# Designed miniproteins, single chains, continued (4): the designs that were tried, part 92

Each design is a single chain, and the fold is of that chain. pLDDT is the mean over its residues in the fold that is shown.

## One batch from the design tools (miniprotein)

Design m15392
Fold by ESMFold2-Fast:
Structure m15392 (fold): chain A 56 residues (1-56)
Amino acid sequence: MEIVKLEELVEKALELARTRGLSPRQAVTAASIELGKHVTQEIFDEAVRRVEAELA
């Protein structure tokens, strides 16, 4: 199974947060499901942090 790239996960999560009004954590969770790739806890936590910073 291919591991998701942090940049790909963050870009998809920002799209979902902006279009669907999701919180950063909800957006990253939805993005991980849509991308269908393996997301490690480290990548997930960093993606949430970056999405929070971009939406602030």
Scores: mean pLDDT 81

Design m15393
Fold by ESMFold2-Fast:
Structure m15393 (fold): chain A 68 residues (1-68)
Amino acid sequence: DESEENRKKILELIGKILDIIGDIEELERELKKETDPEKKKKLEEEIEKLKEELEKLLKELKSIPKPK
């Protein structure tokens, strides 16, 4: 039971992690194309915020006991 719940939680977290990685990649692509320093700064701030959320999710994933 707990191992099945942990497996489902792991899969949900992986899905969220992949979504955030995709968002980061999109913003990094935009950052590479951007020439306006103010807009670059905003993109860098958004990327940093998403990377913080990603680290939080990765830490949560690491804390879940491995299912048997």
Scores: mean pLDDT 81

Design m15394
Fold by ESMFold2-Fast:
Structure m15394 (fold): chain A 58 residues (1-58)
Amino acid sequence: KEELRKQILKLIGEILRLIGELFQAELEGASEEELKKIEEEIKKKLEEMNKLSKQLDA
């Protein structure tokens, strides 16, 4: 269970970093495709975090 908590914290850190990258890309005028790619990566990390959270509750 402790390892699952560590993995969740790492995912939170990765999600925050990707959000920063998304904002930076928007400021730099990145294409819709580039922005969507970053958003999809964030979504995947959120889904992984939710899955680990459910395992932690078991």
Scores: mean pLDDT 81

Design m15395
Fold by ESMFold2-Fast:
Structure m15395 (fold): chain A 68 residues (1-68)
Amino acid sequence: MMSAQERLHHRALADYGIAEARELLEQGKREEAIRTAESLRAWAEANITDEELLAETLARVEEVLAEA
């Protein structure tokens, strides 16, 4: 099971990745935003063992991809 400290760290990384992808969309860099979101999805699937945090992170990635 993921510790509370690890969950907080992983959530911070996810927040950073989502913010970066959205900033790229605002700049009109759609291809870079899509690549950033896809990289975040792959990272989350490989590293996040907490089911709730993983589901939340994947949903947020899908929101970015839908906006692209």
Scores: mean pLDDT 83

Design m15396
Fold by ESMFold2-Fast:
Structure m15396 (fold): chain A 119 residues (1-119)
Amino acid sequence: MNEELVRLVRELRTLSEEERLAYVNKLLGTNFSLDELLALAGDRSSGRRLIAIQALGLIGDERAVEPLRAALDDPDPMVRMAAALALGIVGEPGVEALRAALDDPDPRVRAAARVALAL
């Protein structure tokens, strides 16, 4: 088990969703709403989807579960890897979707799913 990642996830869970959103916006130099991040998860650019998926995972809002599940089927393996980790950070609402990622063709996505299931 990755004890450092488990500690980070516990610390993030002590913050409100609003505080996590503010932290992510400060880190990115942006002022995105949760709805804007949800829309960005479906963006044409895989790089923008990747940023949105990582941000949604850190925020941990349950509304992100369905977009994160959809991102497990993304054509970019980096986005699928990020979606697997994000679902693990969100916790129980996302955990069942992670089982499909264990069978992903990319070994990085499979590794991310194993780490996420250990959270």
Scores: mean pLDDT 77

Design m15397
Fold by ESMFold2-Fast:
Structure m15397 (fold): chain A 71 residues (1-71)
Amino acid sequence: SEEVQKLVDKAIEAIKAGDRETALEYARKAIESGNLDEMAEATRKIVEAAKEAGYPDLAEEIERLGVRIYM
Protein backbone atom coordinates (compact mmCIF):
# COMPACT_ATOMS: atom_id res chain seq x y z
CA SER A 1 0.00 0.00 0.00
CA GLU A 2 2.87 2.43 0.76
CA GLU A 3 4.32 1.96 -2.74
CA VAL A 4 0.92 2.58 -4.37
CA GLN A 5 0.39 5.71 -2.24
CA LYS A 6 3.84 7.07 -3.22
CA LEU A 7 3.07 6.53 -6.91
CA VAL A 8 -0.35 8.22 -6.58
CA ASP A 9 1.29 11.22 -4.88
CA LYS A 10 3.91 11.47 -7.66
CA ALA A 11 1.21 11.28 -10.36
CA ILE A 12 -0.77 14.08 -8.69
CA GLU A 13 2.35 16.25 -8.29
CA ALA A 14 3.14 15.74 -11.99
CA ILE A 15 -0.45 16.77 -12.87
CA LYS A 16 -0.09 19.95 -10.77
CA ALA A 17 3.22 20.69 -12.53
CA GLY A 18 1.57 20.26 -15.96
CA ASP A 19 3.77 17.25 -16.78
CA ARG A 20 1.20 14.99 -18.44
CA GLU A 21 3.76 12.39 -19.59
CA THR A 22 5.17 11.88 -16.08
CA ALA A 23 1.62 11.89 -14.64
CA LEU A 24 0.58 9.04 -16.99
CA GLU A 25 3.71 7.01 -16.14
CA TYR A 26 3.13 7.26 -12.38
CA ALA A 27 -0.63 6.68 -12.76
CA ARG A 28 0.06 3.49 -14.75
CA LYS A 29 2.56 2.27 -12.14
CA ALA A 30 0.18 3.01 -9.25
CA ILE A 31 -2.75 1.22 -10.91
CA GLU A 32 -0.61 -1.81 -11.89
CA SER A 33 1.07 -2.11 -8.45
CA GLY A 34 -2.01 -2.38 -6.21
CA ASN A 35 -4.62 -4.96 -5.41
CA LEU A 36 -8.12 -4.50 -6.89
CA ASP A 37 -9.26 -2.05 -4.18
CA GLU A 38 -6.01 -0.06 -4.40
CA MET A 39 -6.31 0.07 -8.21
CA ALA A 40 -9.84 1.50 -8.00
CA GLU A 41 -8.85 4.06 -5.35
CA ALA A 42 -5.67 5.12 -7.19
CA THR A 43 -7.61 5.53 -10.45
CA ARG A 44 -10.29 7.62 -8.73
CA LYS A 45 -7.83 9.96 -6.94
CA ILE A 46 -5.65 10.60 -9.99
CA VAL A 47 -8.66 11.06 -12.33
CA GLU A 48 -10.14 13.65 -9.91
CA ALA A 49 -6.78 15.47 -9.69
CA ALA A 50 -6.50 15.60 -13.51
CA LYS A 51 -10.04 17.01 -13.85
CA GLU A 52 -9.36 19.62 -11.14
CA ALA A 53 -6.16 20.69 -12.93
CA GLY A 54 -8.06 21.15 -16.23
CA TYR A 55 -6.85 18.05 -18.08
CA PRO A 56 -10.06 16.12 -18.94
CA ASP A 57 -8.26 14.19 -21.73
CA LEU A 58 -5.62 13.01 -19.24
CA ALA A 59 -8.41 12.04 -16.82
CA GLU A 60 -9.98 9.87 -19.55
CA GLU A 61 -6.64 8.15 -20.27
CA ILE A 62 -6.15 7.34 -16.58
CA GLU A 63 -9.74 6.11 -16.23
CA ARG A 64 -9.17 3.75 -19.19
CA LEU A 65 -6.06 2.32 -17.46
CA GLY A 66 -8.18 1.47 -14.42
CA VAL A 67 -11.02 -0.02 -16.49
CA ARG A 68 -8.65 -2.33 -18.45
CA ILE A 69 -7.64 -4.06 -15.20
CA TYR A 70 -11.29 -5.16 -14.74
CA MET A 71 -11.46 -6.56 -18.30
Scores: mean pLDDT 79

Design m15398
Fold by ESMFold2-Fast:
Structure m15398 (fold): chain A 74 residues (1-74)
Amino acid sequence: MSPRQQSQQLTDEAQRALEAGDYETALRLADQALSLDPDNVEALTVRGAALGALGRDDEARRVFDEAERLKREQ
């Protein structure tokens, strides 16, 4: 499996964790996805959402800003 495909699978798992309210698991899975594909906008949005849900607002803000920058490029 390519790094991009593996990143997408981890992102899908992170989204399920986020939907289940397991924000810590969602954050870890999103971080793993981003280690394989740093430009994965979907993984960045999951990471931002999980950070926000955990009360880590400054980190969430920075991640959302990065995701918006990448969306404008792509």
Scores: mean pLDDT 86

Design m15399
Fold by ESMFold2-Fast:
Structure m15399 (fold): chain A 59 residues (1-59)
Amino acid sequence: MTYAGAERDAAVAEAIKRLQAAAGLPVDGVADPATRELLGAPGAARAAVDELVAIAESP
């Protein structure tokens, strides 16, 4: 992929897995309720998701 939603989705999934690992959750890459709560609370985690998406699309 040269620039695509697929790369963006992959970056998001990777960020979710990182958050799950950090929180001690099963690393599924699925936004479970526990994972969603973590995403809603920690500003740093939200920034990481956005940054990974931007990096995945940027050259």
Scores: mean pLDDT 62

Design m15400
Fold by ESMFold2-Fast:
Order: structure tokens, then sequence, then C-alpha cells
Structure m15400 (fold): chain A 61 residues (1-61)
């Protein structure tokens, strides 16, 4: 349902924000390997958000 897609999008947005914050913290600490892993995770979450966005648009049409 549209409500479920919206709830999932909101959860992903919060997770992206949290993951991005952890990536920056690792970068500031000089832990470049951990920072790269968090940046990669954030990209995967963004890809999933795009998929849900497209599905939500189709459900609203």
Amino acid sequence: SVEELKAESEKLIKKIQETGRKAVAALDAGDYETARKYFAEAQKLNDKLVEISEETEKALA
C-alpha cells in the first residue's frame, strides 16, 4: 500500500542520515576503511529509496 511505501521511505531516510553521520565520524577519526564501508552502505540505501519512490509514484497514479 502507499502508506507502507511511505513508512518504508521514512525509515530508509533516517537510516541514510544515521549511516552518513557514522561515515563522517569515521572519516574525522582517520578510519578511512570504516568510512568507505558506511559510504557504500548509504549508497545501497539510496538505491533502495529510489526503487520505493518509483513504486510509490506508480501506486499514486
Scores: mean pLDDT 84

Design m15401
Fold by ESMFold2-Fast:
Structure m15401 (fold): chain A 66 residues (1-66)
Amino acid sequence: GKATELVIEAEIEKLEERAKTIKDPKKKEEVLKLLEEARRLLKEGDYEGAVEKIKEAQKLIDEALK
């Protein structure tokens, strides 16, 4: 419920902060788009979909910061 929503929201905010450190504008835009999609899914109550987008964003952040 609401507790799960708050945890997912916190993860999105954390990844948005990390995404700001990406120097490649295209990779930064791609990550931010995934996090925006995660926020939309969260608002729709699709917690599973939101988590999937978070995982995709995290993978891209890790690849961009290598």
Scores: mean pLDDT 83

Design m15402
Fold by ESMFold2-Fast:
Structure m15402 (fold): chain A 60 residues (1-60)
Amino acid sequence: MEEEIERAMLLMQASVFLKYKDKPMSEEDIKLAKKVAEELKKLGETDTAEELLEVVKKNE
């Protein structure tokens, strides 16, 4: 139950980053996006995590 809520929240956070992928990211946003991606990987949401990490790489 907690894992499902955590997954939903992380997917929502990732969706915001993906929606604004063409905007420059702050250092804080990059750090947060990396944490969100790693937590999504732990939950098996690897495709979304990889998409988020690609957005991070483009902003580094």
Scores: mean pLDDT 78

Design m15403
Fold by ESMFold2-Fast:
Structure m15403 (fold): chain A 84 residues (1-84)
Amino acid sequence: GMPLEEFLKEEKEKLYKKLKEIIGEEEAKKYLEEVEKLVNEMLSMEGDARTLALGYLDELKKAKNKKEVEEALKKMKELLEKLK
């Protein structure tokens, strides 16, 4: 099947395009770097962290404004802390 890294790259590209429309190119790149870091940390953990990380990427794709993007990122960070 498709490697997880390749799948995440495709999802990241879709998210980048959506974020550019909402918050602009420079801010979108910054948020994607934070999302990538959090997703990579979650994927290093055991359990359902992978499924939860993918779910949060889907929520980011549904965001309509900067506040919703920031809220989704905050939820990913809070989840990571709870899993540590």
Scores: mean pLDDT 71

Design m15404
Fold by ESMFold2-Fast:
Structure m15404 (fold): chain A 76 residues (1-76)
Amino acid sequence: AQKYYDLGLYYFNGGDFYTAISYYDEAIKLDPNYYKAYYNRGLAYKELGDDEKAREYYQKALELDPDFEEAKTALS
């Protein structure tokens, strides 16, 4: 899961948000509790202008880890 998550971050930082989402999806398939992958998937959707999907994935991240400050901040 970590390797696909790291690839997602690489493509996200390069501005390739669709490729980043694909790698976050692979990380989530291997570890469905990977709250950071859900959060970063939300960030990628926000960069693409899909604020509704971004909020949905921030909520999923917070459901998996209620103490995740970045997801709390993104939803406030």
Scores: mean pLDDT 84

Design m15405
Fold by ESMFold2-Fast:
Structure m15405 (fold): chain A 76 residues (1-76)
Amino acid sequence: SEALALIEEGMRLALEGRYEEAARLFEKAGQLYEQQGNYKSAAEAYASAAHMYRKAGREEEAERLFQRAKELEAKA
């Protein structure tokens, strides 16, 4: 699936220290899972994106996505 391919590429970029790029791919994967109604996978993808944004020094993006992940986890 497109979402799974984005997760795989994001993990590769994270291993290379390319945290902001990894965060964007995880966020896109989260959006795709959310659109599909897969709230559990969406929450996990958003949490991964938030962690990567935090490592990239993007605290506002990280906080927004951690909050979104928490909200979706409550619906899963």
Scores: mean pLDDT 89

Design m15406
Fold by ESMFold2-Fast:
Structure m15406 (fold): chain A 98 residues (1-98)
Amino acid sequence: SLKEELEKEVKRYEEIIKKDPNNASAYLMLGQAYLDLGEYEKAVEYFKKAIELDPNNPIAYLNLGRAYLKLGKEEEARKYFEQAVELAPDLTPARELL
């Protein structure tokens, strides 16, 4: 049922994006759903779109770094964790992953 719930969340956020293509939080949530589904390359694409729309959100950089770690791209992951820490120095999860 968790997989079915996540697939429903994906469809819901895709419909939100169709109505409001500048909704940065919808792209962030869609990326998170794909990350939780193990669809890491799609998660990267949607987190990058979230950053494009809201470049000052440290959570988008943190989650992009997590997606890159899942893809085995440690240097890319480190770069985005460093950006998350630069935007929010007290963001503990990003610092612990450096």
Scores: mean pLDDT 87

Design m15407
Fold by ESMFold2-Fast:
Structure m15407 (fold): chain A 92 residues (1-92)
Amino acid sequence: MEVEKLLEEAKKLAAEAAKAYAQGKFEEAEKLDKKAMEKMKKAVELAGNTKEAYLKALAAGYEGVAEGFAEAGDEELAALAAEQAAKIRAAL
């Protein structure tokens, strides 16, 4: 579905942003984060701006960040992001 595709795109962009941050590429990371946020905002708007839609987008964002930091070898930041995503999913 369109909403799920946007959230998957946002998750991938968030993962790439986290990897860029871990590598010290702050300007590139900021651009990727902005793109991820734009995809999340569109997904939330298409889903009717509900609390559930916001939480799903937020969880997808943190899941992406966790994957990106894990791939970059930053296990501490990956664990913190994964914990936040799990707490949000538990609230759904």
Scores: mean pLDDT 86

Design m15408
Fold by ESMFold2-Fast:
Structure m15408 (fold): chain A 60 residues (1-60)
Amino acid sequence: MDLRLEAEISEAFGRMAYAIGDYELAARQFREAARLYREAGDEERAAEAEERAREAERLA
């Protein structure tokens, strides 16, 4: 399975949830994206997704 593609899909869902004000769902999706980016070896995008998860969690 393409872990990077899975991470991008989770990130897209996180952004959509954030846009509609579902910050709890956004945080969960961004955390999942961060985990998948890390498994794919993309530490930079994993860190960005973790930051987005923290922001969404603060607004939840």
Scores: mean pLDDT 85

Design m15409
Fold by ESMFold2-Fast:
Structure m15409 (fold): chain A 69 residues (1-69)
Amino acid sequence: SDDEKIDSFLDGLRHALRLARSRGDEEAVRVAEEGIKKLEELKKNKAPLSEVEKLYLETMRRIGETIAA
């Protein structure tokens, strides 16, 4: 279901947040926290799955770029 996919995206971001915290990457932590907050708001507002997926992918890309820097 769409709810299961959204929860999977949230789990992915929460995992990325834990990894960022373990590394002391403050910028990645901020990006992950912002992404989680925005995705939770989209879920609450019953936004289209395509919008949720776009936000997830963009957030994960930004986290990856921050960690690689």
Scores: mean pLDDT 83

Design m15410
Fold by ESMFold2-Fast:
Structure m15410 (fold): chain A 62 residues (1-62)
Amino acid sequence: MINELARKLEEAIARGDEEAAKEYAEKLKEAGMSDTHVEIIKATAKQEVEELGAEAVLASLA
């Protein structure tokens, strides 16, 4: 579940779906993932979207 939720968080951020991203981040924290780890996932995904664009990031994740 945690790995699946982390992937979904990255995908939601890449899609620009802030509501889904927030929900998956909350679920990850409730599942026991540290706040720091969740922030790293969010920051990495956001940085990739800013550098490559959402479509390129989604293609990279596929």
Scores: mean pLDDT 77

Design m15411
Fold by ESMFold2-Fast:
Structure m15411 (fold): chain A 80 residues (1-80)
Amino acid sequence: SKEEIKEKLIKLGKEELDKIAEQNKSLPPEEQVKLLEERKKIIEEIIKKEAETKGLSEEEIKEMLEEIEKYVKELKEKIL
């Protein structure tokens, strides 16, 4: 279903963000934040492309990107 596709893409995006946060944990906080922002942009592009390919609406894509943005904010709070 479209709902399962959304959940899968969000889960994969969050897992990639967790991986990058953990890999960069020993770096200065400012560099950790920069690398998270760079990975976020890559994840957002992948989500847009995959969601559009699967026939998700602009509104559904926006909701998915907002979920990723919230998660990045949570990760930044742990760093800063």
Scores: mean pLDDT 86

Design m15412
Fold by ESMFold2-Fast:
Structure m15412 (fold): chain A 74 residues (1-74)
Amino acid sequence: MIKIEIEEEVREKLEELSKTRGEEEVPEILRELGLELALEMIEAVEKVKEAAKEGPEVALELAKKKAEELEAKI
């Protein structure tokens, strides 16, 4: 289940990183979560990176939305 997997993994890693460096590392964490669907993920990563400057919770919300879009396609 892509939606749940990304939601839990992103939340977990964003929480750990936001204590030290979460906002800058968010795009790399999304890539590391096994985002082999690069076309969709590149767009999501760029938007999440901008959202991470607003806060890790905003980045997580956007990541969840992108995960649902991916699950709806595949």
Scores: mean pLDDT 58

Design m15413
Fold by ESMFold2-Fast:
Structure m15413 (fold): chain A 63 residues (1-63)
Amino acid sequence: LRDELIELAEEAYKALQNGDTEKAMELGRRAVELLRAHGVDVGTPEEVIEIGLKAREERKAAA
């Protein structure tokens, strides 16, 4: 589950890097649906994307 969320967040980040914000938002929505299917209460697709980007930046900074 957590790994799947990181994958979705990374794919959304790549879409943003390519200027494809629509794809990034769709991936964020997929992540929200996945979390809800597992009983996790999450916010909006935008919030999930922000969480993923923050996690990505923290991993990059930690390297």
Scores: mean pLDDT 71

Design m15414
Fold by ESMFold2-Fast:
Structure m15414 (fold): chain A 85 residues (1-85)
Amino acid sequence: DIEKLIKEYLELLLEERKKRALEEGADEKEVEEEVKKAKEEIPELAKEEAEKIKKSSDPEKLIELLKEAIEAIKNNKFAELVQKY
């Protein structure tokens, strides 16, 4: 399910952006409002990107790249959590 993979990717990117902004001293409420707004747009963006991938010349390669990106983000987040505790 391409749409599900894109949604997961976009949600992981939002989590990383939120974490970075807070670490840099951004206002917590402003960050939460921006994340909430961006999260509401994810379902539509995921559908649009899924359709683009399906219509591309090599959908399978784009899906593989997407999965690699998701794993990379997860690994970075996991490493930070392990080092923190």
Scores: mean pLDDT 76

Design m15416
Fold by ESMFold2-Fast:
Structure m15416 (fold): chain A 92 residues (1-92)
Amino acid sequence: SSMVEKAAEKAREAVEKAGGKAEVEVKGNEATVTASDLSISAMFGALAGAVAAEFAGAEARTTAKGTTLVVELKGKDEETMAKGLEEVAKGI
C-alpha cells in the first residue's frame, strides 16, 4: 500500500472515531476527505488540520455544509499528500 493510502485510512478512522462517516478518495496528486455527521468541534479540528496541511506543503481547500465537511488536498508528491492527510486526521 502507498504512503498516501495509509494516511487516507488514518483520516477515515479519525472521522469514524469522532462519530462521523468518512469517504476518502485519492486521485493522482489529489485527495478528497468527505466527512459527514461531524460534531462542530470535530469540524473545527479538521479545519485546523487542513491549515496544518498547508504548512506541510500541501494545498488545502475546505467546503462545509451543515455537519458535512469536504477537505480537498493537493500535493507535489506522495510524501506531501500523506503529511497533509495525517494533519487532517490529527486535527479531528
Scores: mean pLDDT 83

Design m15417
Fold by ESMFold2-Fast:
Structure m15417 (fold): chain A 74 residues (1-74)
Amino acid sequence: SLRDLILRLIGLKLRLIGLELDLERLEKELEKAKKEGDEKKAEELEKKIEEIKREIEELEREIKELEEEIKKLE
């Protein structure tokens, strides 16, 4: 039903907000690590940032697909 799709969309958007907050936190940690000259920590944080960016991109694609499905039901 349209309601079930909307509830799913809300869930995906909440997940996206969580990932965006994690990304912001990691980017701030990366800036600090680079400022402190901690090359190992910076490299680890860059890898985590790339992983989260991929998850965000995938989730944004899922959200867009679901929003298009919902629009067809209007």
Scores: mean pLDDT 87

Design m15419
Fold by ESMFold2-Fast:
Structure m15419 (fold): chain A 60 residues (1-60)
Amino acid sequence: MSEEDIFSYLKALSRGELSDEVLRRIAKLSKGDLEKAIELYKKVKGLSDEEAKKLLDEME
């Protein structure tokens, strides 16, 4: 999948819980792997935007 396809999927799934910036970071880190994107989303789900960004930065 493209990063844009993953971003669109995560945006629908998140229901506004996470910012577009966080969702785009997940899409970029997944490198077209939807399963990886869902796994990253599950790790950051329920975190604040700031906490999610810090966790994703550690994975880059």
Scores: mean pLDDT 80

Design m15420
Fold by ESMFold2-Fast:
Structure m15420 (fold): chain A 65 residues (1-65)
Amino acid sequence: VTREVALALRAMAVGIEAGVEVRVEFRDGRTVLHIEVRDARGEEAARRIERLAREFGHEFEATYA
C-alpha cells in the first residue's frame, strides 16, 4: 500500500463519518481529493481533508454549492 492509497482511504473515512461524498481522482500522476460542500458538515470535512492532503503533498479541490 502506497502513501497515496493510505491518504485516499483516510480522506474517504472522514467523508463517511461526516456523511459527505469524497472522490479521488488521478491527474498527471497526482492524486486529487474532491468534495462538494453544501453545509457546515461539509465545511468541517473539507478542512480536515485539506489538512491531510497538505501533509501528504496531494491536491485538494472543494466545490461550494
Scores: mean pLDDT 71

Design m15421
Fold by ESMFold2-Fast:
Structure m15421 (fold): chain A 70 residues (1-70)
Amino acid sequence: NDGAKGAEKAAEMARAGDAAAGAAASYNQFLSAPTEEAKELALKGAEYGRRGDAEKAAEMSEKAFQAAKE
């Protein structure tokens, strides 16, 4: 139980580091996005990254990239 919480906190801190990088990447996608849809998705990716949700940040960043490729 306490060991599991420790592992979860360590994973959360690792995701926070990864999420910060994801937030920066998503913001760069926003600045370069050719459509409003791609911009909105990139901003959501940056928002999730700032909240420490690296998985959702990556998902939104990928969707923004695909929307920009249309």
Scores: mean pLDDT 62

Design m15422
Fold by ESMFold2-Fast:
Structure m15422 (fold): chain A 58 residues (1-58)
Amino acid sequence: SEEEKRREAAEEISRIGTQAVLGRISFDEAEKRIRELAEKYGLEDLAERTIASIRKVL
């Protein structure tokens, strides 16, 4: 379902954020992947908060 796909995308955004904070992926790669998911699933607000959180700790 679209709702399930959107939930999975939100979980993936959170996972990408964690990987970036842990230094497992670059900020640039994390931002790119997060924005792609946000655009596809209407998660722009979550993306902005997640990217801001990564920037704050890096």
Scores: mean pLDDT 85

Design m15423
Fold by ESMFold2-Fast:
Structure m15423 (fold): chain A 76 residues (1-76)
Amino acid sequence: SASERQALEYVGKALRALEAGDTEKAIEYARKALELTTVPEAQEEIRKGIDAAEAGDTETAREHLEKAMLLLGEAI
């Protein structure tokens, strides 16, 4: 769906922001992806990514957001 494609785009933006060291933007983009997706497994991975990023664990955040990206890619 269009919403799942937009969610995938926002997860990609969140990952890019993490790579740039912009954790605040990464969390904002991940929260936007969470609002757009209806895939429960992707929602769980995005939430785990946000929690890790808020805790300063950027490696764990990246891993969870990458899993969300794969799950969203399968949904479109």
Scores: mean pLDDT 87

Design m15424
Fold by ESMFold2-Fast:
Structure m15424 (fold): chain A 56 residues (1-56)
Amino acid sequence: SARARENARNALAAARALGADAEALEHAQKSVEYADQGNDEEAARHLRLLGEALGL
């Protein structure tokens, strides 16, 4: 969905701005890839993993 793509892009931008490590950035990039494919469930899963990697 458009909202999933927006959420994923915002999360990737935030992770980059924070200087997140490679693991966090990989989850952020995967969330964008899955959201672009219309796989909102996998996009959301990678956003949760990003949050965990950031200590959220």
Scores: mean pLDDT 85

Design m15425
Fold by ESMFold2-Fast:
Structure m15425 (fold): chain A 58 residues (1-58)
Amino acid sequence: SDAQKAAEAGIEAAKRGDATAAAVGAQESSRLAGVKIPLDPSDAEGAKEAAEKALEAA
């Protein structure tokens, strides 16, 4: 699904240290999956967790 692809992109961005891309992926995946996820856009690890949670919901 589009939500899964966005979540996977966010997780990959977080793994390479790109906090901005990770936050974008986490935000898009949570929007598409219809889940509310706490997100700190300046925290790559937090964005990774948010994207992983969205992937579970997708």
Scores: mean pLDDT 71

Design m15426
Fold by ESMFold2-Fast:
Structure m15426 (fold): chain A 65 residues (1-65)
Amino acid sequence: SMREELFNKALEAIRRGDFSTAQEYLLKIGELDEEQRKELIEELQRRGFSEEEARVTVEKLIKGP
């Protein structure tokens, strides 16, 4: 689905450190389910974030400016 494509593009953007692009894709999706939030947290942790830092970062990304 387009929603799944947008989510995968957000994960790819996080992997390359492009948080602005990741936020754009996540805002287009809107509300994330629990599994999607978990996957974002895990991807941020792979990038070197702690669990707490990853959770805070996910909240900032989905809230928008």
Scores: mean pLDDT 83

Design m15427
Fold by ESMFold2-Fast:
Structure m15427 (fold): chain A 57 residues (1-57)
Amino acid sequence: VPEPSPIEQARLRLKGLEMAPGGLEAAGVLTPASRQRIQALRDEVEAELKALEEKEK
């Protein structure tokens, strides 16, 4: 199969980051620092996704 496009890759990363806090909490390793890092990564990926979607118009 062809490699996912940058937009598809960004969407998959964003989905993973949305699920990560729940997984870490279930494992008993979710900390405020981990949550903050996940949120920062999510914000960065969301900004990249918006830029990519704008270019695809």
Scores: mean pLDDT 75

Design m15428
Fold by ESMFold2-Fast:
Structure m15428 (fold): chain A 61 residues (1-61)
Amino acid sequence: SVEEIRRRAEELIKKLQETGKKAVDALKAGDYETARKYFAEAQKLNDELVRLSEELERALA
């Protein structure tokens, strides 16, 4: 349902913001390995948001 998609999107956006902050903090600390890990996690969260967009298109069809 559209309501379920909204709730999942809100959770993913929150996680993406938290993950992005951790990546930036790691860069500031000079911990490039940890920063790379968090950027990879952010990419996965973004991919999930793209899939939710596809689910929304199907729900509205």
Scores: mean pLDDT 87

Design m15429
Fold by ESMFold2-Fast:
Structure m15429 (fold): chain A 72 residues (1-72)
Amino acid sequence: MSEDEVSQLVAEIIRAVLAGKSPEEVRRLAQELKEKNPNVTDEDVDALVRAAQEGNVEEAIRVALKITKKAL
């Protein structure tokens, strides 16, 4: 997985949370990120889904930054 693919998927997840997309759609995007990057854990996926359920954009960004650092 390239840095560009990580950045794209992370941006898509953040946009989904910002747009109020369903937690299930956020889970699908986060699962795709995990499938392409073994450093992304089920706990990271669950954290993104929880942020979407709560509408917590700040937490979604925080988790996304953690994932990006692990992918680099």
Scores: mean pLDDT 78

